Designed miniproteins, single chains, continued (2). Designs and how they scored, part 16

Each design is a single chain, and the fold is of that chain. pLDDT is the mean over its residues in the fold that is shown.

## One batch from the design tools (miniprotein)

Design m4559
Fold by ESMFold2-Fast:
Formats: sequence, structure tokens, C-alpha cells
Structure m4559 (fold): chain A 64 residues (1-64)
Amino acid sequence: MEALEALRRKSEELGLSPAVQEAAERALEAANEYNPEDPLTPEEAETIATMAARGEAASREARA
């Protein structure tokens, strides 16, 4: 699936932790299950990875 490949590539580019990468992939799967007739595009998958990266950064700032 192109969207999943885009998500994984973007996650690696952003340096996401394995746990955050897994959460992002799970979010993509849930979104596709919600609307199986119109699965997410690679662009939308990259957005999920970017949002996950922002969430991780915010969590680190809250602890530091």
C-alpha cells in the first residue's frame, strides 16, 4: 500500500521513535477501516507522520 510506504518513509525522515511509528501506522489503519471505499493517500499518510512527530516533540518539551 503506497500510503503505508509513505508513512514509514516520512517517519524515518522525521526520526520518530518505534512506539510513535507504530501508533502512526495504527492511526492510518484505523482511518482506512473507517472509510475503506476511499483509502488514505500517500500525502495524507505523511500528514499523520508529521502530526505524530509534533506530538512526540511536545511531550519531550513538557518533560524537559
Scores: mean pLDDT 75

Design m4560
Fold by ESMFold2-Fast:
Structure m4560 (fold): chain A 106 residues (1-106)
Amino acid sequence: MSKEELEEEIKKLEEAIKRYEELDADLGLIGEIYYKLGELYYELGKYEEAAKYYEKSIEYLEKAKADPSLLAKAYENLAKAYEALGKYEEAKEYEKKAKEYKKKAE
């Protein structure tokens, strides 16, 4: 995607999340939207914002008792964001969490 397309998609998802939180929407849906925001910020090279949104995604997905495969992906991408920030110890901890959820998904 172009930078302009990424920024427009981010704006739409940030508007959607505000509405869904106000409407007491499904926690799993909110978690999936935060996951998508994390991916878009990562693609923009905004790794601190990506990590923040992946962390919010994980919080909502864990509360929703979401599919372990989605939690594994969220933790894996969080680890990649921390690695991109040079925070290798934190990245290793989140990679371990991703592997634990992958085992639950099997």
Scores: mean pLDDT 84

Design m4561
Fold by ESMFold2-Fast:
Structure m4561 (fold): chain A 76 residues (1-76)
Amino acid sequence: ELSDAEKFEAAKKHLEQLIKYLKENFPNDETKQKIREVLEEALEQVEKAKTPAEGLKIIEEAGKKVEEILKEAEAK
């Protein structure tokens, strides 16, 4: 079973890898680039988090923003 600190470190690493993946594979996709910008902003906020729980909440809120972007793209 993972502690909140271990979950936070894993989530941060996955966030960094996803940002890199989107930059390298979808540089001209407007929807993917909007997602990347949300994730980069979340990463900056995560570095200012005082606890692992705060960091996980920031990542969760970023996930909700990504869902909204995808929902708007599919509605076209």
Scores: mean pLDDT 80

Design m4562
Fold by ESMFold2-Fast:
Structure m4562 (fold): chain A 96 residues (1-96)
Amino acid sequence: SLEDEAVDRLVADFKRALEKYLEFQKKGKPKTRKEELEYQSIKDLVEMAKEIAEGKAEEVLRKYGLRFTPEQIARLQAEAKKLLDEYEKKVEEMKK
């Protein structure tokens, strides 16, 4: 459904952003204007995912002009928590 597609798309964006954010942690700061803009976009998505996982979904989504149902918000919060847990495990594995 369109409702499921909207949630799945945002979850996919969060997953991609966390993967790219992990790469920046390995490689260091962006060196070009294009990389700087990509890094800022990634940071914005990562912060959005963190705030959603913390239960601030309604405030955060409103700030970005996104409208979702309470059921969609609940699903986004659950999926964001899972993605952040997976990200933290990957960060721990990088330190080994």
Scores: mean pLDDT 81

Design m4563
Fold by ESMFold2-Fast:
Structure m4563 (fold): chain A 64 residues (1-64)
Amino acid sequence: AGQAAVDARAEENSKIVKAANKAREYFKQGKLDEARKILKEEMKLSDEQIENFLLGFEYLESLT
């Protein structure tokens, strides 16, 4: 893979990480609809994947 492919992958990974962090922040604030919107629009997750992701957030919050 060329440098352009590496740069594009790094940018996409950064975008995904930022979107996930933003969704988790809304989840912590009880703004579930905002969290779902970010997961769907910015991370392009299916409805099933969104529910699984939110269960993951709930589990992590139960540990802290």
Scores: mean pLDDT 74

Design m4564
Fold by ESMFold2-Fast:
Structure m4564 (fold): chain A 72 residues (1-72)
Amino acid sequence: AAALLEEARRLREEAAAYAAEADEEVTRYVALAMTQPEKRSEYSAKAGAIRAEGRARVAALEAEAAALEAAA
């Protein structure tokens, strides 16, 4: 049904938005690590955690979208 395909599209758009937000935060913490050597390890770890969480969230949203597309 068209409604399932529209919901799948919305979830994929949400996944793209989360990916973009995670990329922005990672870039910000990478820049902080470069400008604050005393906190480099802390900011690098933060960037890594944000990247991992972002990937997991994107994968979950894409999996939900795929399930809806399969049911359509």
Scores: mean pLDDT 84

Design m4565
Fold by ESMFold2-Fast:
Structure m4565 (fold): chain A 71 residues (1-71)
Amino acid sequence: MEDLEKTLEMYSELIEEALKQGNIELAQKYLESTEFLGKELLKFLSEEDKKKGEELLQKAIEELRKKIEEA
């Protein structure tokens, strides 16, 4: 769970930095990386944590997508 949260925080910062530079393409690539890596990290969670992790990942992806669309 902690690894998932740290990964989401790291990619959120990378996306914000890319958007500050006006690089929407880079922000989109980081969003794709976030989804891919997040799904991989879910495989290492317990059954109870996996459901919470899936919800956290989905909400994070939706928030990051909005940031890119609003840029």
Scores: mean pLDDT 81

Design m4566
Fold by ESMFold2-Fast:
Structure m4566 (fold): chain A 72 residues (1-72)
Amino acid sequence: MSVAELIELLEKSFKQLLAYMKEHMSPQQQISALDGLIEQLKAELERTTDPEMKSKLQEIIEELKKEKKEVS
């Protein structure tokens, strides 16, 4: 599996997760879940050496931070 394929799968997975959270979780539960996910992705970002994956992880982290602000 290529890095590009992994990035596409990651994008698809996070969008599906956000949709699920918006439908099934309270605002407080969404904030808690988003905080956990942001922390997990930050840890992956620190371990990542591939520039394309680094850029994509940073982009996703910023999108999740924005989603958290909108729920708050």
Scores: mean pLDDT 79

Design m4567
Fold by ESMFold2-Fast:
Parts: sequence; structure tokens; C-alpha cells
Structure m4567 (fold): chain A 90 residues (1-90)
Amino acid sequence: MSPAELAERLEAAAEAIREFTEESDLSEEARADLEAAAELLREAARAAAAGDLRKAAALYTAAMITIASLSALGEEEAAKKAIEIVKEKL
């Protein structure tokens, strides 16, 4: 996978999480966390496009941790679905 291809896939993942957040019945806290995760994925895409794959990996990891934290809010199914969406795009 090239840096440009990785950037495109990370941008697609960010957009998919944004759409999932808008269309889902979520708590305000879960919505804020998913919006933060989408922004982290967009930042990861920008880092990948610049060729900074270490920074892209760190930002991607932060996004995945943020999504996984939804389980602590009682939103376990939303967390699992969001993780599946991101993995499908990558």
C-alpha cells in the first residue's frame, strides 16, 4: 500500500465514521467521541499523504482507542460497528 493509497483509505474511513455518527441514535458523549475519532483519522490521512507513516500510525491508533472507549459509555455495539467500518476501509 502506497502512502497516497493509505491516505485515501483513511479519508474514506473518517467519512464513513462521520456518516455513521450522523445516522445513529447515540448519546451526546458517544457522538463527541466518534466525531473526535473521525478527525484523528483525517489527521492520519494528512500525515500519510505527507509520507509520515509513523505519525499516521499513531493517529490511527488514537482513533481506534477513542472508538473502543465507547464500550465504557455502554455503547458496545456502536464501538464494534465503528471498528468494523474502519477496518473495512483499510
Scores: mean pLDDT 86

Design m4568
Fold by ESMFold2-Fast:
Structure m4568 (fold): chain A 76 residues (1-76)
Amino acid sequence: SMAIKKLEEVAKLAKEGKSEEAAKKAEELAKSVRDTDPPTAEFAEGVARLAKEGKSEEAAKAAEQGVDFLRGRAAQ
């Protein structure tokens, strides 16, 4: 649930055009879960990369896809 909450926060920041803040939070999430959940870390790194490139809309969409992915996992 912490990773879901962080990705929702990243999506919100990206939608607000706060690409630099979105990238920073996505990188922090990636670092925090790198050893425990590598797929989530890889996903968060992808979101951070899009945000760093100023692709706010793509970063928001990717973060929302990440939330959907994690919610699907949490249901099992």
Scores: mean pLDDT 81

Design m4569
Fold by ESMFold2-Fast:
Structure m4569 (fold): chain A 67 residues (1-67)
Amino acid sequence: IDEKEILRALGLIYYGLGQLFYKQGDLEGAIESYRKAKEFFEKAGDEEGVKRAEEEIARLEKELAEK
């Protein structure tokens, strides 16, 4: 099995989990899931995935600070 493909798949899974938590109103859970996604994308060498996860984390941290 290709290790980088598995790591990227885990990044996508946690990215999707972040979206799911956000839809449920769990901002803290969403942020933690996007942080996990970022870690896996970094390990996979997926720079676009890292950037996407960072953008979502920054957006949600701002929303959380307003509540």
Scores: mean pLDDT 85

Design m4570
Fold by ESMFold2-Fast:
Structure m4570 (fold): chain A 70 residues (1-70)
Amino acid sequence: SVKVINEAAELLQKGLEAARAGDLDTAVRYFKEAIDLLKKANLPVYAGIFKAYALRHLPPEVAARLEAEL
């Protein structure tokens, strides 16, 4: 639903703000919550888009950690 996508987008934004502040652990947590929310809502296309976006905004080693947790 649109509500779930909006909630996931807010989590994604919080993850981006944490990543920009250098708080990579908090960024990974928010990105994972956003992607998991979309997966649980059976929105795999949106989950894929959010995953690709999150991975692009993390250092490679941290992106690999997020990917392993999904």
Scores: mean pLDDT 87

Design m4571
Fold by ESMFold2-Fast:
Structure m4571 (fold): chain A 81 residues (1-81)
Amino acid sequence: SEEERRRARLEREIDAALVVMEGYILQKTAEKLNRPELVEEIRKVVDDYLAALEAGDDASVAQYRKRLEEIKKEIDELIKK
């Protein structure tokens, strides 16, 4: 239905906004930790995630989400040290 299509689009827009916000926070944290390679990797993963969302590629979205979570864990460990 048109309502289901509208809901799916809104859900994608919300997911996109959330990953952009998460990516921004992670990039700023990596910059403060003086890890420019992590900044570039985060930027690339966020860009790839957004492209996969636009394409409706759920498998790639899941892959990039896992990668972003791995990067988050790496940054958390760097903050603790």
Scores: mean pLDDT 87

Design m4572
Fold by ESMFold2-Fast:
Structure m4572 (fold): chain A 66 residues (1-66)
Amino acid sequence: KLLEEAKEEIDKVAKENADAPISEVMSKVTKVAREQILKMKKNGASEEELIEIEKHMVEVLVKRAK
């Protein structure tokens, strides 16, 4: 549940900032990913779930850069 919500929020921020410079997109996407990681830690998320969010963030940034 929370993992899917976190991925969706990261995707939303990236999409809303599609026209922004890459440095701004990186800043906003990493900030949102960090906030989602903290929220999931508060709710007892596993290490595997936290790693999946990190991987998703990297995938989104790579896609935006290319």
Scores: mean pLDDT 81

Design m4573
Fold by ESMFold2-Fast:
Structure m4573 (fold): chain A 57 residues (1-57)
Amino acid sequence: MVEEAKKLSEKAIEALDEGNIEEAAELLNKADALDPLVALPAAARLLGAVVKDVLDK
């Protein structure tokens, strides 16, 4: 359901903003399982945060 994937993606972004990377990844994984295209913007944001953290070390 697109609506559920969208809600999970929004919660993932909120968790990421709170600094809870693990929770954001779990929520995003559920959203991606429902609708990968709807989850894509949140996935890109999470990936960018992880890559930046790794590259800064």
Scores: mean pLDDT 74

Design m4574
Fold by ESMFold2-Fast:
Structure m4574 (fold): chain A 102 residues (1-102)
Amino acid sequence: HMEAFMHLIRGKLLLKAGKYDEAIKEFEKAIEIDPNNARAYNLLGEAYLKKGDYEKAIEWYQKAIEINPNNADAYRNLGIAYEKMGETEKAEEWFKKAEELK
């Protein structure tokens, strides 16, 4: 899915530029083309995390691990999101899962 890949690359550049809403739209387009792309869901979660929408970030990271249970980055990102919400015990559980996948 070359078109989906191009949307992911554009989205990453927009994230780096701090254009979170535009990045979200690009990742959403990637998901429309390839709904089973765990990487796209993880990046969508990262965009929401950077925007400060931790609850939406968690939803998308959970979707990424549902598609690819071996995605250590998604587990680590779940930990970061819960940590930012003050859910220290939940954050620790997700960080442990990420380490177990190494």
Scores: mean pLDDT 87

Design m4575
Fold by ESMFold2-Fast:
Structure m4575 (fold): chain A 96 residues (1-96)
Amino acid sequence: GPTAGAAVVTGTGADSVTVSGTADTPEDGATVAVARESADGPAVGAGGMARGGGTATVTGLAAGAKVVVVTAVASPESGPDTPLGTGPAAEATVAP
């Protein structure tokens, strides 16, 4: 089944985090980066990647906020709000 690899933070901006990741994504699925306020918190932003992985920028984040980012597999059947799988999380601090 679809699986997501570890998220890697490659950059930060004033309202954004740039994330690299890989995934085994279905042909009609999407790979996304999801930012959360904490490991157990709700999503505060998301950005799309190429299906097999790549780079996504998550925008609309609060300046100076600490966020937890994961790579996730989204399915057309499940939608982007209910991913089929998530990879290990990385922490990032949005630029002040």
Scores: mean pLDDT 72

Design m4576
Fold by ESMFold2-Fast:
Order: structure tokens, then sequence, then C-alpha cells
Structure m4576 (fold): chain A 80 residues (1-80)
């Protein structure tokens, strides 16, 4: 699971737009179907590794719809 999240977050930096779009969609799907720890880790990894503000915003917005404030706080702690 964590290896998949890290791979997808790295793919957000791909020079291929199709790879970036697929990575965003897969991260959003994982967030919608994930537990609190998976959501926190996905957000932290995207915040840490992504260089695309639009991709970060899309993933963060998906998490805000399903995650608690506590899960968002965990993501910030993990990103640091």
Amino acid sequence: MREEIERLARELNSPDPAVREQAVEKLIELIKNGDDEEIAYALATVFRLSKDPQAVAKVANAALEVASDETIDRAHALAE
C-alpha cells in the first residue's frame, strides 16, 4: 500500500500528462476507499513529493470530503 502511494505521488511529477492524470485519479480513488492511515499517508506523500500545485489541490480536496480533521492533522505531521 505505501509503496503504491509513493509510486503514484512520484508519477505526479511525470513529463507525460496522461501518466500524471492517471496518478491523480488513482490517488483520489485510494483516498475514497482508504482508511484514515492510508488517507494520511497519501496526503503526506503528495505534499512531500509532488511539484504540481493543481495535482496537490485535487488530491487534498478529495481527502477533505472524506477525512476527519484528525486525519488531516496526521497528514501534516507525516509530511514534516
Scores: mean pLDDT 78

Design m4577
Fold by ESMFold2-Fast:
Structure m4577 (fold): chain A 64 residues (1-64)
Amino acid sequence: MDPLELIRQAREYFKKGDYEKALELYDEAIEVAKREIDSGSLFAKFVLIQAERLKKKVEEEIKK
């Protein structure tokens, strides 16, 4: 699965207030990106950083 598509879907759920689904999709994107890095994809490194950053934003919203 394309981790960018997972990030896009997670952002849509976050925007709708479905934080649980957003976190699930970000975690999936992080796992896919890590596997792609292991396979030699330098692009996956940027995707991993983006997914982890966006996941932290969801966690900050949950604490409010």
Scores: mean pLDDT 80

Design m4578
Fold by ESMFold2-Fast:
Order: C-alpha cells, then structure tokens, then sequence
Structure m4578 (fold): chain A 57 residues (1-57)
C-alpha cells in the first residue's frame, strides 16, 4: 500500500530524529507491517497515531 509505505517512512524519520535506536525503529516498523498483512486500515491508523505522537513531542 503506497500510503502505508509513505507513513512508515515518515514514522521512521521522526523516530530517528527523536533518538530511537535502529533496532527499536525496525521493531515498531516490522510490527506495523505484520499488522498490515491482516488489517491494512489498522496499520495505517497505527502509523498515523505514532507520527502524531512524535510530532506533538
């Protein structure tokens, strides 16, 4: 899903700027990708929620 790919790229960028480790970033991104195998809409919501939380910090 192109929308999910763009959201995950943005989430990864924001997590890196916030000081998260590569291991932590990969764990969260992989969890959202795994969710997308069953529920793409839920994965998009999760990615957007993470972005919103990081942008509000």
Amino acid sequence: DPELEELLARLEELMKEAGYSEEEINKIVDAIKKLAEKDVEGAIIAARAGIRELEAS
Scores: mean pLDDT 84

Design m4579
Fold by ESMFold2-Fast:
Structure m4579 (fold): chain A 64 residues (1-64)
Amino acid sequence: MSPVEAAVEYARQRAEEIKAKSSSPEEAIENLKKEKERLLSSLSDEKVKEAVQKVFDEEIEKLK
């Protein structure tokens, strides 16, 4: 598995956990935005950042 593929899998798992623990779509969106910023600030590879950002943006869009 490439670093990008591993990051996508991890991001999807984290998004699912956050959505499951959130009591409303609005809370889920807020928590997903916070986790997105936290993960992106810890990453240095631009392609990995783009992949992680896309996963969270897709999950946030599904809740709108």
Scores: mean pLDDT 82

Design m4580
Fold by ESMFold2-Fast:
Structure m4580 (fold): chain A 61 residues (1-61)
Amino acid sequence: MSIGEILAEYDELMARLSPEQYREASRRLTELLGESERNRDSEEEIRRRLQEFVEELRASL
């Protein structure tokens, strides 16, 4: 699964969230991406982190 496909699923899930859930999810994604940039994560590591994040979001619905 590509990063683009994972982000497409993220966008779909975000559209279904309450305003409070949306704000929290956006904050968490920003933190995740910032950490990956600081760590100089590989594309594979970024994909894994995003997959885990999206799975957690789906579980919260």
Scores: mean pLDDT 79

Design m4581
Fold by ESMFold2-Fast:
Structure m4581 (fold): chain A 56 residues (1-56)
Amino acid sequence: MSGEEAVEKLEKGLETNDEELIKEAEREIVRNYILTGDLEAAKRASELVKKYKAKP
């Protein structure tokens, strides 16, 4: 799975409040980062969580 696909999966999970989907997407984003160094996908994931959780 590409970093972008993992971020899309995370967004879907956050929209539907699907805890298992969120955890799966987070694992894929971390795996992608470790294997490829894709910081952009990791940053997008962070911004999505911040947007949907809306807590300081």
Scores: mean pLDDT 75

Design m4582
Fold by ESMFold2-Fast:
Structure m4582 (fold): chain A 75 residues (1-75)
Amino acid sequence: AEQADLDRMDALSREVAGEVRRILAEDPNPVTVARKLLEKAKEAEKNGDFERASMYRAVAQDYLAKAEAAGLDPG
């Protein structure tokens, strides 16, 4: 059971990383990355997928921190 949960989290982590790479290829602005990830998190939460929502929010927070460090207004 533990291994199956780890495999699921690894797959979700790869999904989020893939989405980040896609967004960065279109717009390297960390504010844009964070915004798009937060929209994905809201949609996941709306669908009751709190694990996916939590993962997207965690990565979005990292990009908001990068935006602040770069002197960008995160909104």
Scores: mean pLDDT 79

Design m4583
Fold by ESMFold2-Fast:
Structure m4583 (fold): chain A 79 residues (1-79)
Amino acid sequence: MKYLEEGLEALAAGDYEKAAEYFEKALEENPNDVTAWTLAGYAYYKAGDYEKAKEYFQKALELNPNNAIAKRLLKKVEE
């Protein structure tokens, strides 16, 4: 998953907007990738886009209701 790896590199570099873009490209290739939904939400959260972060975490939980990371991060953006 080239875009997922590129997104993770952008996250490590602190380029959260670019990370979100790469994770969205990963989701275009595999829309059922819970990890990509969760990481895109996290990138938006770090970029300060709480509305998109919430939407992406909700999608991750629709696919896997037991995703502990998405649950924890969604709780942070809902407050």
Scores: mean pLDDT 84

Design m4584
Fold by ESMFold2-Fast:
Structure m4584 (fold): chain A 100 residues (1-100)
Amino acid sequence: MKLEIQMEAGVVAVAAAVLVVTSRKELEKEEDPEIKKLLEELIKLAEEAIRLAQKAIDAAEAGDLEKAKEYLKKAEELLRKAREISREIDRLIEEKKKQE
């Protein structure tokens, strides 16, 4: 269980880190203020997911499996929300393309 929590938290942290890196690159090139706001929100959620995933790893290392599971669940929920915002950004980009 300890190793499983640490591995799952590691996967969440890597996935969230990829979202932060890709979204920051998109934010540098984006001119639409609505899409910029969504990218900034996505980055904040993904960064919080990384922070909570690290707390899950630390709690598991300390032997607090209940706290580790709580932090992991919160990290997964934040990553899920960040991914939903990413899909909304893709939808808005496609919609704006159709209006050109």
Scores: mean pLDDT 86

Design m4585
Fold by ESMFold2-Fast:
Structure m4585 (fold): chain A 66 residues (1-66)
Amino acid sequence: SLRAELEARLRAALDAGEREVTIELESLDLETSQAIGDALVAVAPLLEERGARDFVLTIRAGPATA
């Protein structure tokens, strides 16, 4: 699921000591927005525990046009 993929990416970045993650999406609809929200809620306690207080999440949404 998108939520599980986003959660895994955020967790992996935190484990690697990274402060920024870029997520590329085909579109930003209600289902996608909900999945992003759920993933952020799931990792919020981990952000505090790992000390990543200046973490940056960049979201790019839209079709890849040539």
Scores: mean pLDDT 73

Design m4586
Fold by ESMFold2-Fast:
Structure m4586 (fold): chain A 57 residues (1-57)
Amino acid sequence: DEAAREAAVERSAEEIRKQTYEEALKNGYSPEEAKKLGDEAAQAVRDGARAGWEAGR
């Protein structure tokens, strides 16, 4: 259950990382900047999910 939930969060973080990377490139960011933005967005997804788990449990 917890492992499955963490796996789902990681999948969502990976999807957001990819989406953010592609959108950043379309908006004129360099590949290096796009990667940084994607990594930061993925981390925000993980942090938000964990905060939600703590608030709800």
Scores: mean pLDDT 80

Design m4587
Fold by ESMFold2-Fast:
Structure m4587 (fold): chain A 55 residues (1-55)
Amino acid sequence: MEKEIEELKEKYKVSEAELEEAIAWAEGLMKALGLPESKLVDLIRMYLETKVMYE
């Protein structure tokens, strides 16, 4: 899972701070909705896609 998160960071060219925000958001949402760990990477990807759509 860590390597997939690092691939997302490289693909979307985000800073470490932005990646940490994405992870925190995804973890919070997983806890709130009771989602399995397998959804973590997908949620991080959604967050980063939304953020980088603004350039």
Scores: mean pLDDT 75

Design m4588
Fold by ESMFold2-Fast:
Structure m4588 (fold): chain A 70 residues (1-70)
Amino acid sequence: MMEEVKEEAREVIKEIEELLKRITDPVHKRLLQAAKEQLKTAIENESPVEIMKMQIRVARGLIEGVKERL
């Protein structure tokens, strides 16, 4: 349901915010900040579930990649 996808997007935003406190790499900071803003915009605009799921998947991949380099 849409509310479940929005809740997952909010949790991913929290993960990005936590990671942003720990990283110093300016490229990683810019990529994470962009992913966070895209998810916020998707929630605010009530983007289609498929679009929000795609953005969540992309953001999760970015989080994993950044964590592997910590």
Scores: mean pLDDT 81

Design m4589
Fold by ESMFold2-Fast:
Structure m4589 (fold): chain A 59 residues (1-59)
Amino acid sequence: MKLEEARKIAKEAMEKAKKSTDPLEQNRIRLEALQKMLELTGNVEEAYKIFDEAEKELK
């Protein structure tokens, strides 16, 4: 399902951003992930919700 793919993208992006020490790189990773999620879901609110949930799950 496209939502599962979006969740995978969000989780991978958050894990990659967490390992980076460069704030610019972290922001780039987050923006690229959000853009891909928007392409998959076609819904801005749903994409942000999935991204927020992934961020909270990683503590």
Scores: mean pLDDT 75

Design m4590
Fold by ESMFold2-Fast:
Structure m4590 (fold): chain A 80 residues (1-80)
Amino acid sequence: SAARAALEAAARALEARIRAEVEALRAAGASDEEIARARGRLLVEALRELAALARATGDPELVAIAEAAEARAAALEAKL
C-alpha cells in the first residue's frame, strides 16, 4: 500500500539520519556514553514519529505496529 511504502521510506530516512548524527558525534570526539545517550534520544523520537504516522493511516495492521513502537520508545526513554 502507499501508506506502508511511505512509512517504510520514513523509517529508512530516520535510520540514515540517526547514523549520520552518531557519526558526526564520533568524529567530534564524543564519548561512547554521550553517543549512546544521543542515539537513545534520537531513536525514541524516531519511534514516536513513526508511530504517529502509522496511527494516522487508520490501517489496523499499521496501528498495531504503532503500539509496539510506542512501547519500545517508552522502554528506551526509561533507560535514558
Scores: mean pLDDT 86

Design m4591
Fold by ESMFold2-Fast:
Structure m4591 (fold): chain A 60 residues (1-60)
Amino acid sequence: MSEEEKERIKEELEREAVRRGILHGEDPREVLRERAKKLGVELDEDDSGREIVDKIVEAL
């Protein structure tokens, strides 16, 4: 996957998490955290949504 595709995926992950938060009342950060757990990505409690997205993309 190219660096450009990775950046596009990061933007999509962030937008989807925010959209689900608005439409379904979910915490966007929790949406990202659940996806990371399903991919086996280790997260810190203090990770921002952006940091979680970066870790997810690195696992792809």
Scores: mean pLDDT 74

Design m4592
Fold by ESMFold2-Fast:
Structure m4592 (fold): chain A 77 residues (1-77)
Amino acid sequence: RIKLFEEIAKRYKASDDKQAAIVAALKDFGYNATQDNYRFYFLDVHPDDAEAVINAMKAAGADPAFVKDVEDLINGK
């Protein structure tokens, strides 16, 4: 999962279509992701993995606003 979120952060930063970038990263990691279901993959992050996922995204150079959005999704906000 950590490698997946690193790749999502990297593609999100580089892409004009943020949702398409997330979906493409999920598909490359073997998930059956669509524009309608990709958010469920963020909600499926366990609390004990959340800190490691967020730290990996920050280390990958993710936009702080995107990191906050992912953190809020993981926390069900």
Scores: mean pLDDT 71

Design m4593
Fold by ESMFold2-Fast:
Structure m4593 (fold): chain A 64 residues (1-64)
Amino acid sequence: SAAAEAAREAALAAGGDERSAEAAGKMFQNGDSSGAATAAYEGGLAAGDREGARRAWEIAHKAG
Protein backbone atom coordinates (compact mmCIF):
# COMPACT_ATOMS: atom_id res chain seq x y z
CA SER A 1 0.00 0.00 0.00
CA ALA A 2 1.01 3.63 -0.40
CA ALA A 3 1.06 4.04 3.39
CA ALA A 4 3.50 1.13 3.80
CA GLU A 5 5.76 2.70 1.15
CA ALA A 6 5.54 6.05 2.95
CA ALA A 7 6.56 4.38 6.24
CA ARG A 8 9.54 2.74 4.53
CA GLU A 9 10.59 6.02 2.87
CA ALA A 10 10.21 7.90 6.15
CA ALA A 11 12.48 5.39 7.91
CA LEU A 12 15.11 5.75 5.17
CA ALA A 13 14.81 9.54 5.17
CA ALA A 14 15.31 9.52 8.95
CA GLY A 15 18.65 7.79 8.32
CA GLY A 16 17.66 4.24 9.16
CA ASP A 17 19.27 1.39 7.27
CA GLU A 18 17.41 -0.51 4.53
CA ARG A 19 16.73 -3.50 6.79
CA SER A 20 14.94 -1.32 9.36
CA ALA A 21 13.03 0.47 6.60
CA GLU A 22 11.88 -2.82 5.03
CA ALA A 23 10.86 -4.16 8.45
CA ALA A 24 8.79 -1.03 9.11
CA GLY A 25 7.06 -1.33 5.73
CA LYS A 26 6.34 -5.03 6.22
CA MET A 27 4.94 -4.52 9.71
CA PHE A 28 2.62 -1.83 8.39
CA GLN A 29 1.42 -4.09 5.55
CA ASN A 30 0.62 -6.79 8.16
CA GLY A 31 -1.58 -4.27 10.01
CA ASP A 32 0.94 -3.52 12.76
CA SER A 33 0.97 0.27 12.42
CA SER A 34 2.27 0.61 15.99
CA GLY A 35 5.20 -1.74 15.35
CA ALA A 36 6.00 -0.05 12.04
CA ALA A 37 5.97 3.38 13.71
CA THR A 38 8.27 2.12 16.48
CA ALA A 39 10.73 0.60 13.99
CA ALA A 40 10.83 3.81 11.91
CA TYR A 41 11.30 5.92 15.05
CA GLU A 42 14.13 3.74 16.37
CA GLY A 43 15.86 3.80 12.98
CA GLY A 44 15.76 7.59 12.96
CA LEU A 45 17.11 7.79 16.49
CA ALA A 46 19.94 5.35 15.68
CA ALA A 47 20.90 7.65 12.78
CA GLY A 48 20.91 10.68 15.15
CA ASP A 49 17.94 12.36 13.44
CA ARG A 50 15.42 12.99 16.20
CA GLU A 51 13.18 15.24 14.06
CA GLY A 52 13.15 12.72 11.21
CA ALA A 53 12.33 9.97 13.72
CA ARG A 54 9.33 11.98 14.94
CA ARG A 55 8.05 12.52 11.38
CA ALA A 56 8.43 8.81 10.60
CA TRP A 57 6.45 7.95 13.76
CA GLU A 58 3.67 10.40 12.83
CA ILE A 59 3.40 9.15 9.23
CA ALA A 60 3.18 5.47 10.22
CA HIS A 61 0.92 6.09 13.22
CA LYS A 62 -1.52 8.40 11.44
CA ALA A 63 -1.94 5.94 8.54
CA GLY A 64 -3.07 3.23 11.00
Scores: mean pLDDT 62

Design m4594
Fold by ESMFold2-Fast:
Formats: sequence, structure tokens, C-alpha cells
Structure m4594 (fold): chain A 101 residues (1-101)
Amino acid sequence: AAPPVLEGTLSREEVAALHAAGENVTQAQLLAQVEELERRVREEIEDEELKRLVLEALRKARELARNNDSPEATARALAGLLAVRVAIEEGRGDAVEEFLK
């Protein structure tokens, strides 16, 4: 699968660097995004079932970020972070459930 490059989750420069180099963003940048989204999940999601699914997706994205030795692993982590943002902003878990498969 060709996961999308996430504009809005990363800076424009980070997205351009990922695309142009065919390489991943740094592990530190991915982990910082996971930490920020985990904070937002705890602050903004009131539904306990959705919160549980989203926190599980963040756990998986963190694991992918820690093991990001390939562009594909980084792209998959970024897709997971997008799914989490959709859950926070739209209140639905469809993208998160797909990511957790």
C-alpha cells in the first residue's frame, strides 16, 4: 500500500523532505507527534470506547516510529497519526480501526 503523506500533521518542510528524499522524517519528530496527539486525545475525546481505540492506535504508531528503519514504516506511522487526527476532529473511529488491522 502507498500511505498518504500527511500535510497538517507535519510542517510543509517535513512533508517536502519526506517526499523529495524518499526517506522518513526523524524518529524524534514522529515521537513528538505521537505525544502531542496523545495529549489531544485525553483532552478532546469524551467517548471512552473511541478514546481506547485511539490510544491503541497511538501505541501502534509509536512502535512503528521507534522501528522506522524504512520509508514504508515511517509512512505507515504517519498514516496512523492521520487516522488519530480524524478521530479527534470528527469523533469517529473508522480510520483508526482500519489502521489497527
Scores: mean pLDDT 68

Design m4595
Fold by ESMFold2-Fast:
Formats: sequence, structure tokens, C-alpha cells
Structure m4595 (fold): chain A 102 residues (1-102)
Amino acid sequence: MSEEQAEKLARALVPKLQRALREAREVERTEGPEAARALLEREIVRVAKEGIDLGVNELGLSEEDAALLTAAVIGAVLELGPEAPQEEIVRAALERLREERA
């Protein structure tokens, strides 16, 4: 996997994951933490499938590389949160991917 392919996939997923975190925070305030966790889990699964499909079908990644990169992006978004600049999340995701491939 090239860094260009990895960055392109990360940039596609970060906005979707940040939106899911913002929605989960609102649900936690209105419906409580159990409802928020259920929504976040559902949205993470949805974005993970989209990331793997995009990585394999559009970027020519292996299923393993697409899954590793998608997991790294999800981890970075969960760590840095919905208000972090997307460029910082992309950088953190690429760092996580490098650690997982080492």
C-alpha cells in the first residue's frame, strides 16, 4: 500500500466517523449512554464496511491492508474526537498503520 492510497482512504473516512461521534454525543445527552453506544457501534460497523470496500474496489488494496487502514482511521478518530482537525486525524491514522505493519 502506498502512502497516497492510505491518505486518500483516511480522508474519505474521517468526516463520516467524526459525524458519527457528534451524533453519538447528542444521543447520549437526549437518550443516555446505552443508546449512544448502540448508535456509535452501528455507525462504526457501517463505515468499516465502506472503508474496506473503497480500499479494495477503488484503491486496489488487499482486504488485509484495507482492514488495517480502516481500523487505524477508526482508532485515530475515537482517540482525537469529533472536533480535531481532519489533517491531525489523518496523520495519527497513518502513524497507527505504520505501527501495526512494523
Scores: mean pLDDT 83

